# Designed miniproteins, single chains, continued (4), part 105

Each design is a single chain, and the fold is of that chain. pLDDT is the mean over its residues in the fold that is shown.

## One batch from the design tools (miniprotein)

Design m15655
Fold by ESMFold2-Fast:
Structure m15655 (fold): chain A 83 residues (1-83)
Amino acid sequence: SEEAVKYIEETLEKVKNAKTSEEAIKYALEGILKALSLAPSEIVPSLIGAALRLIGLELDKTPFSDTKKAAIDILKRVKELVS
């Protein structure tokens, strides 16, 4: 939906401006949760998969730049799913 796409675009800007790994993951998860609330049932498993990929990132073992890049990549895939 256009509403979900716009929300994910706003979420991408928040993640790009995040100052810490924790902020980047928090904003990305909030974006995916909002997309889930707007999603038709057929894409829900794919959105859950995206959330699990974010949760699977080990922040203590991953540099902030890599965490931010991973969060952005996951959100871009979510945007494609909700388009």
Scores: mean pLDDT 82

Design m15656
Fold by ESMFold2-Fast:
Structure m15656 (fold): chain A 98 residues (1-98)
Amino acid sequence: EAPTDEQEEELYKLIEEEKKEFEELLKKFREYVELVKKGELSAEEKEIVEETLKELKELFKKADEAMSKGKIEEAAEYFKKAIEKLKEAVKKIEELRK
């Protein structure tokens, strides 16, 4: 069952501050995904990107399932976990590139 626009709006209210951080982190992480496609990352950096993508896919699947059941607060918790995973991945890659 697809979430309604109203459920998505309520989710965004619960994560309003986190949404901005998420969008900034996601933009930066997408740049690293493009570098993987170009073969411009080290093996260690590529592993971090690939593991993070796998974890994000699992978290977004759980968030989508929670939204489909009307569990908006549970969906918000999965999005917050996704933000923390992105933050950790970006930090690790930046430390490797220093």
Scores: mean pLDDT 78

Design m15657
Fold by ESMFold2-Fast:
Structure m15657 (fold): chain A 89 residues (1-89)
Amino acid sequence: PLRTEFLETVTMAEDGTVTVTLDRDLPGRPAGAILMSESGNILGETAVTVTGRTYTATFTFSPELVAEVKERQGTTGPVSVNVYLVTES
């Protein structure tokens, strides 16, 4: 079964890139990662790259999508997004 767990809240880079790196044991096999807005909308999904025990997920968004997220959140500053890990047990 697939399991989705909250990892962390991160600030999106100016170019729309979000990179999350985990160096820990996971309860299952990493299947993917999901990026959500503060309001719970899915902004993107990406594959997880596994190198040894290090798991990396990278999201890249267009400047247009970043602007839409800022407008929806009512901010002109940095965009905060929630990262979730999807694992298969």
Scores: mean pLDDT 74

Design m15658
Fold by ESMFold2-Fast:
Structure m15658 (fold): chain A 97 residues (1-97)
Amino acid sequence: MEEAFREAEAVFRAMGLGIKLADALKAGNTEEARKYIEEAVRLADEVGDRQTVAAGLSAAASIEKDPKVREAVRAAADMIEQGGTPEEALKAALAVL
C-alpha cells in the first residue's frame, strides 16, 4: 500500500518533468531539456523504478499537441526505461526533432 503511494508520486513527478521537457524542446532550449532528463534519471534511481518514471514521461507526451515533440519525449522515456544515460536520452529526443 505504501509502495503504491510512492509509485503514484513518482509518476506525477515524472509527468511534470515530461511537460517541462516538452516545453524546453519546443523552445529549442537543449540545456533545459538536458536538465529535465537528468532530473528524470535521478528520480528513476531514487525510486528504483525506471518503468514508473518512463510511464510518467510517456503520459506527458500523450497530452502534447505537437506530434514531433510528443515523439521526442517518448524517445527520451524509452531510452531511460532501457537504462540509458541522460546524454543518450537527450540524443534520442533530438534525433526525432
Scores: mean pLDDT 84

Design m15659
Fold by ESMFold2-Fast:
Structure m15659 (fold): chain A 108 residues (1-108)
Amino acid sequence: MTPREAAAELAEQAIELARKAIEYAKNGDLQKASSLLRLAIGLARHARFAAISAGDTEAAEQLSKAIELLEKALELVENAKSDEDIQKAIDLAEKAIEYLRKAAELAK
């Protein structure tokens, strides 16, 4: 597997975990949502490292944006004070998935 292929595969795995986190958050299971967001962040960071190793600066930049949004979503889930905080976390995670998808496409 090339570093570029690794970046794409890790980004796709991060998308799957982020999607599952959104579903758990929608169902009020914030503990599972938080755990899945942490795993998605880890995979996205590994994907970014692989993209950098491949010289794919555009994919790495998209992954950096996704990581920032996932980290903000995680903070909102872990420190939720209102339903609006959870909805904002879901919106941020959905936006992060778009950046992860762009990174996966660029890395192929």
Scores: mean pLDDT 88

Design m15660
Fold by ESMFold2-Fast:
Structure m15660 (fold): chain A 73 residues (1-73)
Amino acid sequence: MEEDFALIDRAGEAALAKALELAAANPEVGLSDEEIEAQIARVTEGLKNFLATASEEERERLVALVEAELAAL
């Protein structure tokens, strides 16, 4: 469980870094750094809450999906 939470945190950090770079490259989009950080934090916490209540099979599927997304970043 702790390792899965750490994976979600790492994925969130990678997603945040990528989103901030894209926002900086496209300032006309109008998203603030604070708004991007808040959205990433919200998604990250939602995934952790899901993992805390998920079955072993659901947890394994989510972890695999997150690892794939992180590798794609």
Scores: mean pLDDT 76

Design m15661
Fold by ESMFold2-Fast:
Structure m15661 (fold): chain A 89 residues (1-89)
Amino acid sequence: MEDLEKALKLFDEAIEAVKRGDREKAINLVMEALNLASKGLTKLGKQDLLKEVIAHFREALRALRSGDYDAAIEHLQKAKEVLEKAKEE
């Protein structure tokens, strides 16, 4: 649970960094959030949710690299929704 709570906080910080145009900070926060989300979801045995989070992170990183910040925020929000669902169980 603590790993998922930290990951959710880092998603919020990553979205704020994207909104400020701080691409390097956003990428670093996304990578840290992925590490904690992966650790938390693995501990809970939620492999299908882990696959969904990884897919959204892949698209968010692609969007950040191409400068499509709106798409990056959309995919980070979707990854956050998957983690919120994991906490409800």
Scores: mean pLDDT 82

Design m15662
Fold by ESMFold2-Fast:
Structure m15662 (fold): chain A 100 residues (1-100)
Amino acid sequence: MLSLEELKAQGLEMIKDAKEDFEVLKERYEKWIKNPKYLEEIQKVIDEAMKKLDELGEKLKNAKSRDEAEQVRNEIMQTVRDAYKKIYDIVKKEIEEEIK
């Protein structure tokens, strides 16, 4: 079982790693997505996810209990998963429209 401080440290590291991954992903899609509309939608998803992760990072720093920190950590994981799913759906739609 992780301590409150260990949960906070892990959550903050997850946010840092996720933001670095999103920056790399944004650069990749700028090169690969041909339709500017879908690129803009992907960039918006990434920007909104990064903003949400900043808000969750502040919430995590202010957590007063292990249960609160665990809840915020779960929200960090869910935010990342939701963003990747939205990006996948946009990329899939762009590919389907490009092939037509």
Scores: mean pLDDT 85

Design m15663
Fold by ESMFold2-Fast:
Structure m15663 (fold): chain A 87 residues (1-87)
Amino acid sequence: DKKEKALVLRLTLDAALRTLQGLEPGSPEWEAAKKYLRFNVESFAKKYFPEKYEEVKELLKKLENAQTHEAVASIIREIEEIFEEAA
């Protein structure tokens, strides 16, 4: 159900945040991790939360342009709040 999908997404976002916090901002691994997170979250939102897709897509664009751990953490928290409200 929708609550279960929101939980899976929350776990995915939490895992991604931990990964990004362990990587150097601006490294190839950092850029790849952000792109991978964007692709997965965008695809998931389009399929299970289409009503939030455009809002989340704009935040994911900000995520790809983020160059600090603090900016990434802030954006991920904002995405988490959107899906918590949608569930």
Scores: mean pLDDT 85

Design m15664
Fold by ESMFold2-Fast:
Structure m15664 (fold): chain A 84 residues (1-84)
Amino acid sequence: YEEAMEELKEELSKKPEEDQKKILESLVEQSKYLYEQSPTLEQAEEGSRKIVETAAKKVKQGFSPEEVEKTIRETADKILAEIK
């Protein structure tokens, strides 16, 4: 998680402040959603790590803030759908 957050912060620092805020707010909302809906803390933590890694990758690839937000949401939904 810490390593993924460091990579995300580095990539976000290259973007406008407005874009940084939108992506970070989306990550906070989706992390909260994963923590509320996941059966275990371990699953919530792993899910939060995956959405951060996904966000960092998409930001690095030059996706728009809106596209990054959509991908974060879709990734969170996919993680929850895989819960037994």
Scores: mean pLDDT 77

Design m15665
Fold by ESMFold2-Fast:
Structure m15665 (fold): chain A 110 residues (1-110)
Amino acid sequence: SPVEEIEKLLKEIEELIAEMKKNGVTEEDAERLLELGEELNKLFSENVDKLSKEQLEKLADALAEHSTALDGFAKQANAEGNHELARKLVENSMLFGSLHLALSTRLLTD
């Protein structure tokens, strides 16, 4: 099910972000997160019309929370002098923010 695939990707993203909070953020983590976010974007673009309003709201809330966490990680990386990691984390935050906006827009077209 496309919905189950979206939920699995979202869970994998949530678990990776939780690991990043616990053990610190690596460039490999940021790259993996971008790959997951890109796959999530693809599944959303192909299947958004199959999601219920309740599912869209839950996903939008999760994406907003993740975008906020990534902004925090970017600030920390920049403070530690890792400007390349900070840039990659900002790219991730922008992707998640874009997905959140797309989902929020869909919620207006009921």
Scores: mean pLDDT 84

Design m15666
Fold by ESMFold2-Fast:
Structure m15666 (fold): chain A 68 residues (1-68)
Amino acid sequence: MLSQEEAAELIAKETGLSREDAEAIVRAHSLVSGRDTISEEELKRLIEAAKKDPEGVVESARVLLGEE
């Protein structure tokens, strides 16, 4: 299990997203899952989704967090 900070750093590094956008993705996942940690398998799925549609994934996360 990774912390939200570790997951956000890895998402930003692997996808080229800003840390702020990567943090939004992780926070949205935490809100939906009810957990403050993320598994390596869940992290890989989030990275792949963000690679395919970075803008869409960030937008969905921010809408879910009420930041849009």
Scores: mean pLDDT 81

Design m15667
Fold by ESMFold2-Fast:
Structure m15667 (fold): chain A 80 residues (1-80)
Amino acid sequence: MKPSKEEGYALVVLNLELVALRTTIWLAEQARKEGKLTPQMEADLARARAELPVVEKRLKEMQEAIENGDYEKLKEIWKE
């Protein structure tokens, strides 16, 4: 069963969220190595690290739901 365009778009959005979180972590770690880490960047890093596993879990659950054709679970993942 092939996912709908909406489900494909959902995967793209979650992947973009992952890229954004990973980019935030990467930029903060680079700033740390350069001695330029600000308190705001450190707070953003802590938040991104806390959110990353949640977004990764949602993406995995969405991919599994698409593979199983479980559209109700896909909608529930989106509501979180």
Scores: mean pLDDT 75

Design m15668
Fold by ESMFold2-Fast:
Structure m15668 (fold): chain A 57 residues (1-57)
Amino acid sequence: MEERARRAAEAAGVDLRVGRGIAGAAQGLGPETGAKLAHRIGGVPYERALRAAEAGA
């Protein structure tokens, strides 16, 4: 989880805490839902959030 959280944070350009949330959501709900959640809660552009969710999953 931690390594994937770091990858997600780096890809999205957000803090590790937010990256961990993206990675966790992608793992439990799938990359698309994880990306939508990151877009809604973190204000990350959807396409970048989707790439981050895929990297973090």
Scores: mean pLDDT 73

Design m15669
Fold by ESMFold2-Fast:
Structure m15669 (fold): chain A 84 residues (1-84)
Amino acid sequence: MSKEEIMRKMREKLINFMKEQNVPEEAIEVVEEVLEELLRNPETPQRELRARLRKRLDEKGMSEEVKELALTYTGLAVAEWKEL
C-alpha cells in the first residue's frame, strides 16, 4: 500500500471519528483541506501543518475545545503517517 493510499484511509477514519465526536462540518472541512495540502507536499514540517490548521480554525471562529480536538487528533495521525 502506498504512503498516499494510507493517507487517504487515515483521513477517512479521522473524519468519521470527528463526526462521531460532533465536531462542526466547517472544522472537518479545514482538516480535510490541510491533509490534502500535506499529501501534495509530504515534506511539510508537522509544526507548520499545526500552525496552518490552528490559523484556519481560528478564522472559522471555532471554539478552543473544537480546535484542541482537531489539532490533537490530526497531529497524532500525521505523526504516525510521517513515520511510514
Scores: mean pLDDT 81

Design m15670
Fold by ESMFold2-Fast:
Structure m15670 (fold): chain A 71 residues (1-71)
Amino acid sequence: EDERVEELARGIVEAARANDLQTAVDLIKQAASLSPEQRQKLRDLVAEGLATIPDDLVRGLVLIAMGVESI
Protein backbone atom coordinates (compact mmCIF):
# COMPACT_ATOMS: atom_id res chain seq x y z
CA GLU A 1 0.00 0.00 0.00
CA ASP A 2 2.74 2.50 0.99
CA GLU A 3 4.81 1.10 -1.90
CA ARG A 4 2.06 2.26 -4.30
CA VAL A 5 2.19 5.78 -2.80
CA GLU A 6 5.98 5.89 -3.23
CA GLU A 7 5.66 4.56 -6.80
CA LEU A 8 3.05 7.21 -7.72
CA ALA A 9 5.12 9.99 -6.10
CA ARG A 10 8.26 8.88 -7.97
CA GLY A 11 6.31 8.70 -11.25
CA ILE A 12 4.83 12.19 -10.79
CA VAL A 13 8.24 13.72 -9.97
CA GLU A 14 9.95 11.92 -12.88
CA ALA A 15 7.20 13.02 -15.30
CA ALA A 16 7.54 16.63 -14.06
CA ARG A 17 11.33 16.48 -14.45
CA ALA A 18 10.85 15.23 -18.04
CA ASN A 19 8.32 18.05 -18.64
CA ASP A 20 5.66 15.36 -19.31
CA LEU A 21 2.71 17.10 -17.67
CA GLN A 22 0.15 14.74 -19.24
CA THR A 23 1.70 11.71 -17.48
CA ALA A 24 2.00 13.67 -14.21
CA VAL A 25 -1.72 14.61 -14.33
CA ASP A 26 -2.74 11.00 -15.13
CA LEU A 27 -0.78 9.71 -12.12
CA ILE A 28 -2.31 12.41 -9.88
CA LYS A 29 -5.81 11.32 -11.01
CA GLN A 30 -4.92 7.70 -10.13
CA ALA A 31 -3.83 8.93 -6.67
CA ALA A 32 -7.35 10.32 -6.04
CA SER A 33 -8.39 6.72 -5.15
CA LEU A 34 -5.94 6.69 -2.19
CA SER A 35 -6.93 7.12 1.48
CA PRO A 36 -6.59 10.61 3.05
CA GLU A 37 -3.45 9.45 4.92
CA GLN A 38 -1.91 8.08 1.71
CA ARG A 39 -2.75 11.32 -0.17
CA GLN A 40 -0.98 13.35 2.55
CA LYS A 41 2.12 11.14 2.24
CA LEU A 42 1.94 11.51 -1.57
CA ARG A 43 1.77 15.33 -1.24
CA ASP A 44 4.82 15.34 1.05
CA LEU A 45 6.87 13.05 -1.22
CA VAL A 46 5.93 14.95 -4.40
CA ALA A 47 6.67 18.34 -2.78
CA GLU A 48 10.11 17.04 -1.68
CA GLY A 49 10.87 15.75 -5.21
CA LEU A 50 9.55 18.89 -6.95
CA ALA A 51 11.90 21.04 -4.84
CA THR A 52 14.77 19.58 -6.97
CA ILE A 53 13.17 20.78 -10.25
CA PRO A 54 14.31 24.29 -11.33
CA ASP A 55 11.21 24.98 -13.52
CA ASP A 56 8.79 27.01 -11.35
CA LEU A 57 5.97 26.68 -13.91
CA VAL A 58 6.17 22.87 -14.00
CA ARG A 59 6.22 22.70 -10.17
CA GLY A 60 3.22 25.06 -9.97
CA LEU A 61 1.15 23.14 -12.52
CA VAL A 62 1.74 19.81 -10.74
CA LEU A 63 0.75 21.31 -7.36
CA ILE A 64 -2.41 22.83 -8.90
CA ALA A 65 -3.33 19.46 -10.45
CA MET A 66 -2.90 17.79 -7.04
CA GLY A 67 -5.20 20.41 -5.50
CA VAL A 68 -7.88 19.86 -8.18
CA GLU A 69 -7.86 16.09 -7.42
CA SER A 70 -8.11 16.85 -3.66
CA ILE A 71 -4.61 15.55 -2.92
Scores: mean pLDDT 77

Design m15671
Fold by ESMFold2-Fast:
Structure m15671 (fold): chain A 73 residues (1-73)
Amino acid sequence: SEELRRRAEELAEEARRLARELGEKGLYVKASALNLHVAALEIELALDAPEEVIEEQLELLEEMLREARELLE
């Protein structure tokens, strides 16, 4: 679905941005976790994984982004 791919791209871009900010603050474990999750999502998209798999990965990414935002406050 184009909508899922667009959502994945938007969340991946935000995740990379937040990972950079976390890294700048010395929160390397959280930064690497975000980068690894984005990498896994991009691989799954490249392999044309089922929409259900992509949706589950996006839900997990959204949870990680929420935690990252709280850490950066």
Scores: mean pLDDT 86

Design m15672
Fold by ESMFold2-Fast:
Structure m15672 (fold): chain A 85 residues (1-85)
Amino acid sequence: SPEEEYKRLVEEAIETLKIALKQTDLVNIRVGLKEALDFVKKALEIRPDEKLEKAYSILQEGLKTRNLEDMKKKAEEALKILEEV
């Protein structure tokens, strides 16, 4: 069902960000944020959600940063919001 797919996509975004936060390399964390962003985008296509839209925006901001620490901070902020969905 669309509802089951929505929940799966949100859970995949959460798990992807948890893995990304364990990375020590900028390239690997960036890949994780891009993958999480794609899952969030697909979930938003099924159901609009204000928290999910906020997480999407934060992940986009993270991808514009150039250092590992700032990117991890944005990933942590997005993860916290996604866990509230």
Scores: mean pLDDT 89

Design m15673
Fold by ESMFold2-Fast:
Structure m15673 (fold): chain A 96 residues (1-96)
Amino acid sequence: SKEEILKKIQEIVRLIINYAKALKAGDTEKANSYKEQILKKLDELRKLVEEYFKDDPETVAEIKSLIDKAKQAIEDDNVKEAFNYVSKIEKIVLEK
């Protein structure tokens, strides 16, 4: 459902905020744990989007592209870009 997608996005946003805090604190072990959780939740978000928007392939393709960019940003420790891409996903979901 749209509500499940929005809840998953909020979980991801919270994890990104905690990841950023762990990076700033120099807590490498905690940061790596949050990174793994974010990547897993982004994959879960992809599945929810593919199921919910199955009749809108253009929206699915756009959101999947943003998920892949968010994953790349997280792997590169680019927290600002990761947050920006996830925020764009939320905006698309809210407007549909």
Scores: mean pLDDT 90

Design m15674
Fold by ESMFold2-Fast:
Structure m15674 (fold): chain A 64 residues (1-64)
Amino acid sequence: SDQQEYNHAHNGMVTAMLKGMKDADVNKEVNRAIDGSPEIELKTYEGQLFARGLGKMLEQLEKK
């Protein structure tokens, strides 16, 4: 697993949120990050940061 790649993906998603992307675009970035790195290491700090970011994005999507 490339943990640094996961951290960069998480930062990219946060940047997309700050730019005010729509829910569909946020979902696209999330899916791209998951597909690009199928082995998410939830036991690592980077993996936990990614999961936290994903959780926040899902919370925003629920507000539809």
Scores: mean pLDDT 54

Design m15675
Fold by ESMFold2-Fast:
Structure m15675 (fold): chain A 89 residues (1-89)
Amino acid sequence: SPLELAKQLFVAMAMAETAIYNIRQGKPLDMKEFNSIISELPKEMAEIWSKFVKEMEKISKIKDTEEALKKAKKVQEEFNKELLKVIKE
């Protein structure tokens, strides 16, 4: 339903903000938790989420927190753009 899709979108966006927060703090991401949501998402959203999680995992390993945060925000912007494209089309 549209309501269930909206709830799944909200959870995914909230988890994305948590990833940005952890990168800002120089903390590693809980990859098991981030990957667990893949099974709960529709296929097209799951593919977008999987791509986001893989990029954020790479970024979380960057030692320079400022550089990591800059790259993470760019990845989040692309993630939001692709996610909205799926919902609006």
Scores: mean pLDDT 78

Design m15676
Fold by ESMFold2-Fast:
Structure m15676 (fold): chain A 67 residues (1-67)
Amino acid sequence: DEIPELAKLLLDEDEKVRLEAARKLGGLSKTRADEIIDPFIEALRKVPEELREKLIEAFYKGLEENK
């Protein structure tokens, strides 16, 4: 499933890849929050504190995205 792959991308060396993965997970969490929160939090624990804020902001941007 795409959720584990997106969670791995949160640890990518490329900041743009990390932010896009966080945004996509945020959007998916509208219907699948229980599957996403744990791997997202686990990934945040593995990244530097400065990067956590950017990932969290990207996640919420995805969550608030509505057409």
Scores: mean pLDDT 78

Design m15677
Fold by ESMFold2-Fast:
Structure m15677 (fold): chain A 84 residues (1-84)
Amino acid sequence: MELEMFNLSSYAANGDYEALEKALSHPSPEVGAFTVTLLARLNTPEALAILQKALTHPNPAVREKVLALLDSDDARVKEALLAA
């Protein structure tokens, strides 16, 4: 798990959105949930587009984490999710 979490942070720093989107499908729910958190913090159009897709992701931990973002006070994240 430590190596995967390190790689996720590196992907976020390098703008590797394809790797982040793939990480949502990781067999560990913790990796998928952490990836959602990283995408929300990046707050780029590309990251927000992946979050919109994550609303219908087959992993329930990913969906729950994305839905929790709607309860946040971050208007930009909420606007992106509501536009999905």
Scores: mean pLDDT 73

Design m15678
Fold by ESMFold2-Fast:
Structure m15678 (fold): chain A 95 residues (1-95)
Amino acid sequence: KKEKLLVETERAIVIMELAVLERSGDVPEEVRAKIRALRDAIGSGNYDEAIKLAQELKELADKLESENPETAEFIKRVAERAIEVAEKMKKLGIK
């Protein structure tokens, strides 16, 4: 199967997961702002910025782990997938 189609599908899934997190009432405004920025970076093809923002989002999730471990784990998983997708998109030269 075509690698480009698979990576585009993975990107769409990550964008949807970020949108779900952004709408969650359990997420602090600092985390929501970072999620919005990450979604915009991925959607606009700013992959270096997306990788940086996803790494920062993982750090914010570490601070939430004591209060909401399930949400923190989900944020970390989505951020890790965002990094993987951004790196793949960058390698393939996809806008």
Scores: mean pLDDT 81

Design m15679
Fold by ESMFold2-Fast:
Structure m15679 (fold): chain A 101 residues (1-101)
Amino acid sequence: SFDEIKAQALAIIDQAIQIGMQELRQTTDKDRILRLIGLTLQLIGLQLDIERAKTKEELIALLQEAIAILQDMLTLTTDPALAAQLQALIAQLQALIEQLK
């Protein structure tokens, strides 16, 4: 169960990284590009932390951090299809947190 939830969280974050990369390919505004790069790098770092997580409490904290990053990415996402995908990933991460309680 715990390892299955970690695997699901990693897959969700990988999808969020791919969405960030797709939005970067569509964006010409330098400030938005730099912010999206920063958030995408934070998600990559978070994947390493999730892989190393040993407790439910640690994993919940990391998933809450992932949700905050995805919410920030959502504010920078102008493509409505990518925005809808990010909203779905946020909901999936929230559901994983409820399973860990």
Scores: mean pLDDT 90

Design m15680
Fold by ESMFold2-Fast:
Structure m15680 (fold): chain A 93 residues (1-93)
Amino acid sequence: SEAIKLTLEATKLAITALEEAGWYDEAAEVRELGQKAVDALENGDLKKAIEYLEKLKAKVEEALKKETDPEIKKKLEEAIRLLEEAIELLKKE
């Protein structure tokens, strides 16, 4: 699934960025939300998948607002872009 691939890529990128920032608790929350989104996608539960992806996106957006390092910001912005693509793909179905 393209949505699963985008979700996994976005989650990995966000976790890497948050860990580089020293925000390990936020990285753990992102990992949990990403896994819940993937589980929902694998089970064909599009409504739950979209809900978890929106929560994941919101969490990454909160981190982006607080971050000052331009390299970490770019990784968080790319993670948000990938999550937006995943959500849009699911909404077309």
Scores: mean pLDDT 88

Design m15681
Fold by ESMFold2-Fast:
Structure m15681 (fold): chain A 80 residues (1-80)
Amino acid sequence: MTPEEAEREVELAIERLPGIIEEAKEAGENNDHIKLTSAMFSLLSEEVTVDMAEPLASPELVEEARRKIEEAREVIKEVL
């Protein structure tokens, strides 16, 4: 992974997080365990992406991604 690729991967992860949060909220409202499980795995995938990109991406962008991932994690916990 190049630094440019790492930066892009973190930016894309940040862009995908609002969708994961909405998927989790909708799953919670509808008692859709399959959709909730999908949202959980999507969040884990984004966490792995940020972890892999962290050494090469800007620290500020990584910190933003980490904060938003934590927000998404808390939403998923609340809808269980």
Scores: mean pLDDT 82

Design m15682
Fold by ESMFold2-Fast:
Structure m15682 (fold): chain A 66 residues (1-66)
Amino acid sequence: MRVLMRIRTPPQYRPRVADLIRRLGGTILLDTPDLIIALIPISGVGEIARIVRDGGGYLISLSRLP
């Protein structure tokens, strides 16, 4: 099962978050210097949320897909 995540992160942490999403089998839909929109396996959501928080970012939204 996948979830749609909208993530705000400082530009310096964007590459780390993007690389983690890809390593966890996620798909990046939008990747800008301070905003990432991605489809992420539900099992990876906690790890992504943790790295975003540690980098000074935050989750804008999290939506479960059917």
Scores: mean pLDDT 81

Design m15683
Fold by ESMFold2-Fast:
Structure m15683 (fold): chain A 58 residues (1-58)
Amino acid sequence: GPLYRVTAPIVVPGDPPLRYEPGTVLSEADIARLAAVLGLSPATTRRLLLHNGGIERL
């Protein structure tokens, strides 16, 4: 499946907070985990992160 590189730190508030460092490689499963925590769909989460420069496609 498609892979994505983190280009800016991703921090999702919570207990515990979800964190990804720049250079981390994310799979579709990682995008789905982020989406679940944010209350968004995986497609919406991917689109927002690509738009905001948080991730890039590999």
Scores: mean pLDDT 84

Design m15684
Fold by ESMFold2-Fast:
Structure m15684 (fold): chain A 89 residues (1-89)
Amino acid sequence: MVKEFEERVKELLEELDRLFLQVREAAEAGRIEEAEEAIRRAEELVEEMEELLEKAELPEEKRKLYEKAIEQARAAIEQGRKVVEKAKE
């Protein structure tokens, strides 16, 4: 059902927000390994969201909305990787 899909995606998005905060805090503190682990976990959550979206029977408008959310999450992961790479320098 759409509601069950939306509830799971909401949980994944909330966990992603926590992971992105962890990446920033760990990178700023020089805890590079912790920041890299948080990025890997964020990638796993985005992959789970993509799999859920592919299997979900959604109205086209809702599908586009979640596709945009996944695209934004992927962009945030890429920015996180750049922050960690800078912190290594």
Scores: mean pLDDT 82

Design m15685
Fold by ESMFold2-Fast:
Structure m15685 (fold): chain A 98 residues (1-98)
Amino acid sequence: MKEYTVEEIIEDFEKEVKELQPAADQVPAETRAAYRELFAELDKMAEQAKKNNDEEILVIIYRAKVELARLAADGASVEALRNAFEETKKIIEELKKK
C-alpha cells in the first residue's frame, strides 16, 4: 500500500499534462482555443484553492487539467471540453457547501 501526499498527487497530474501538451497543440484550432481558455481558468481556480489551503479542491482542479489535456489531445469537441469544465465547477461548488 502506497501513501501519497497531496503534493505528490498534484506533481503526477502535472507530469501527465506536460506529456499531453504537444498533442493538444496539434488539434483543430477551435478545440485548441477552448482548451487553452479553460485550462487558464483552471489555473486561476488552482491559485485560489492554494491560497485558501483547500487541498481537496486543488486535487480536483489538477485532475480536471489532466482530463482537459487528454480530451484536447484526442481531438474532442469544444462542447466536450466545456462539459468537462462545467462538471468540475459543479463538484467544486458542492464541496464548498460542506
Scores: mean pLDDT 77

Design m15686
Fold by ESMFold2-Fast:
Structure m15686 (fold): chain A 73 residues (1-73)
Amino acid sequence: MQEIYSFKSEEEALEKAKELTKEGKEAVVARRSDSEEDKKNTEEVMKELGIDVEKVEEALKEAEAVVAAIDKP
């Protein structure tokens, strides 16, 4: 199952991503301040993992950072 979390700070998002990775999940961090190149790279990773890029992008408009995670197969 995919999970999406919104954060007011990049620091909090990074901590959540580390926690999720420690639980055996694949986690991706997207930041509102990311360059277009970084955003594109993050989108490709999300697509490879089967994460809904549109939902992450929507959440990111109202947050400083978003963490998307999916269970490993």
Scores: mean pLDDT 79

Design m15687
Fold by ESMFold2-Fast:
Structure m15687 (fold): chain A 74 residues (1-74)
Amino acid sequence: MEEIREEARRILEEARELASTLPADNATVQRLMAEMEALLEALERSTDEEVARTLLEWMKRLLASIRTLAERAA
């Protein structure tokens, strides 16, 4: 369980680093970051490992979306 939480925290940190390379007023990035934070909060509150793994996979998909936006901005 804690391993899943640590991975989720790493994903959020990577997303924050990528988001920092984009304009602060980018509404899409702001929405994706808000979704990432909500998923991490839900994951940290979860005591069900299967639910936590599902939330982690959703966070990975959001990270991929943020990465694509960062690449398009470059």
Scores: mean pLDDT 82

Design m15688
Fold by ESMFold2-Fast:
Structure m15688 (fold): chain A 90 residues (1-90)
Amino acid sequence: MSVEEIAEEVFRNYFESVLAPGKRPSPSSPLPDGKSIREVVDTFIKMKKLKLSKEEKEELYKKVKELIREALLDNGFPEEEVERWLNEEK
């Protein structure tokens, strides 16, 4: 499975439903359970027993973040607000 395919599966399973039209991530938590993007991705990697290098994990975090960015923009959120929210994520 490619890093791109993994990113799309993570987005679909954990973020798609919460980033639907009319929904907005909270300033204190982008996820229903308060987990960061990195925590969700790391949990998915562990659960699926994926063998990824440090570089591949960083690429995966960036791709998931980009999918979230595109979904928020498609849902009509201003670019400045989306960038602010994503830049607060570690």
Scores: mean pLDDT 69

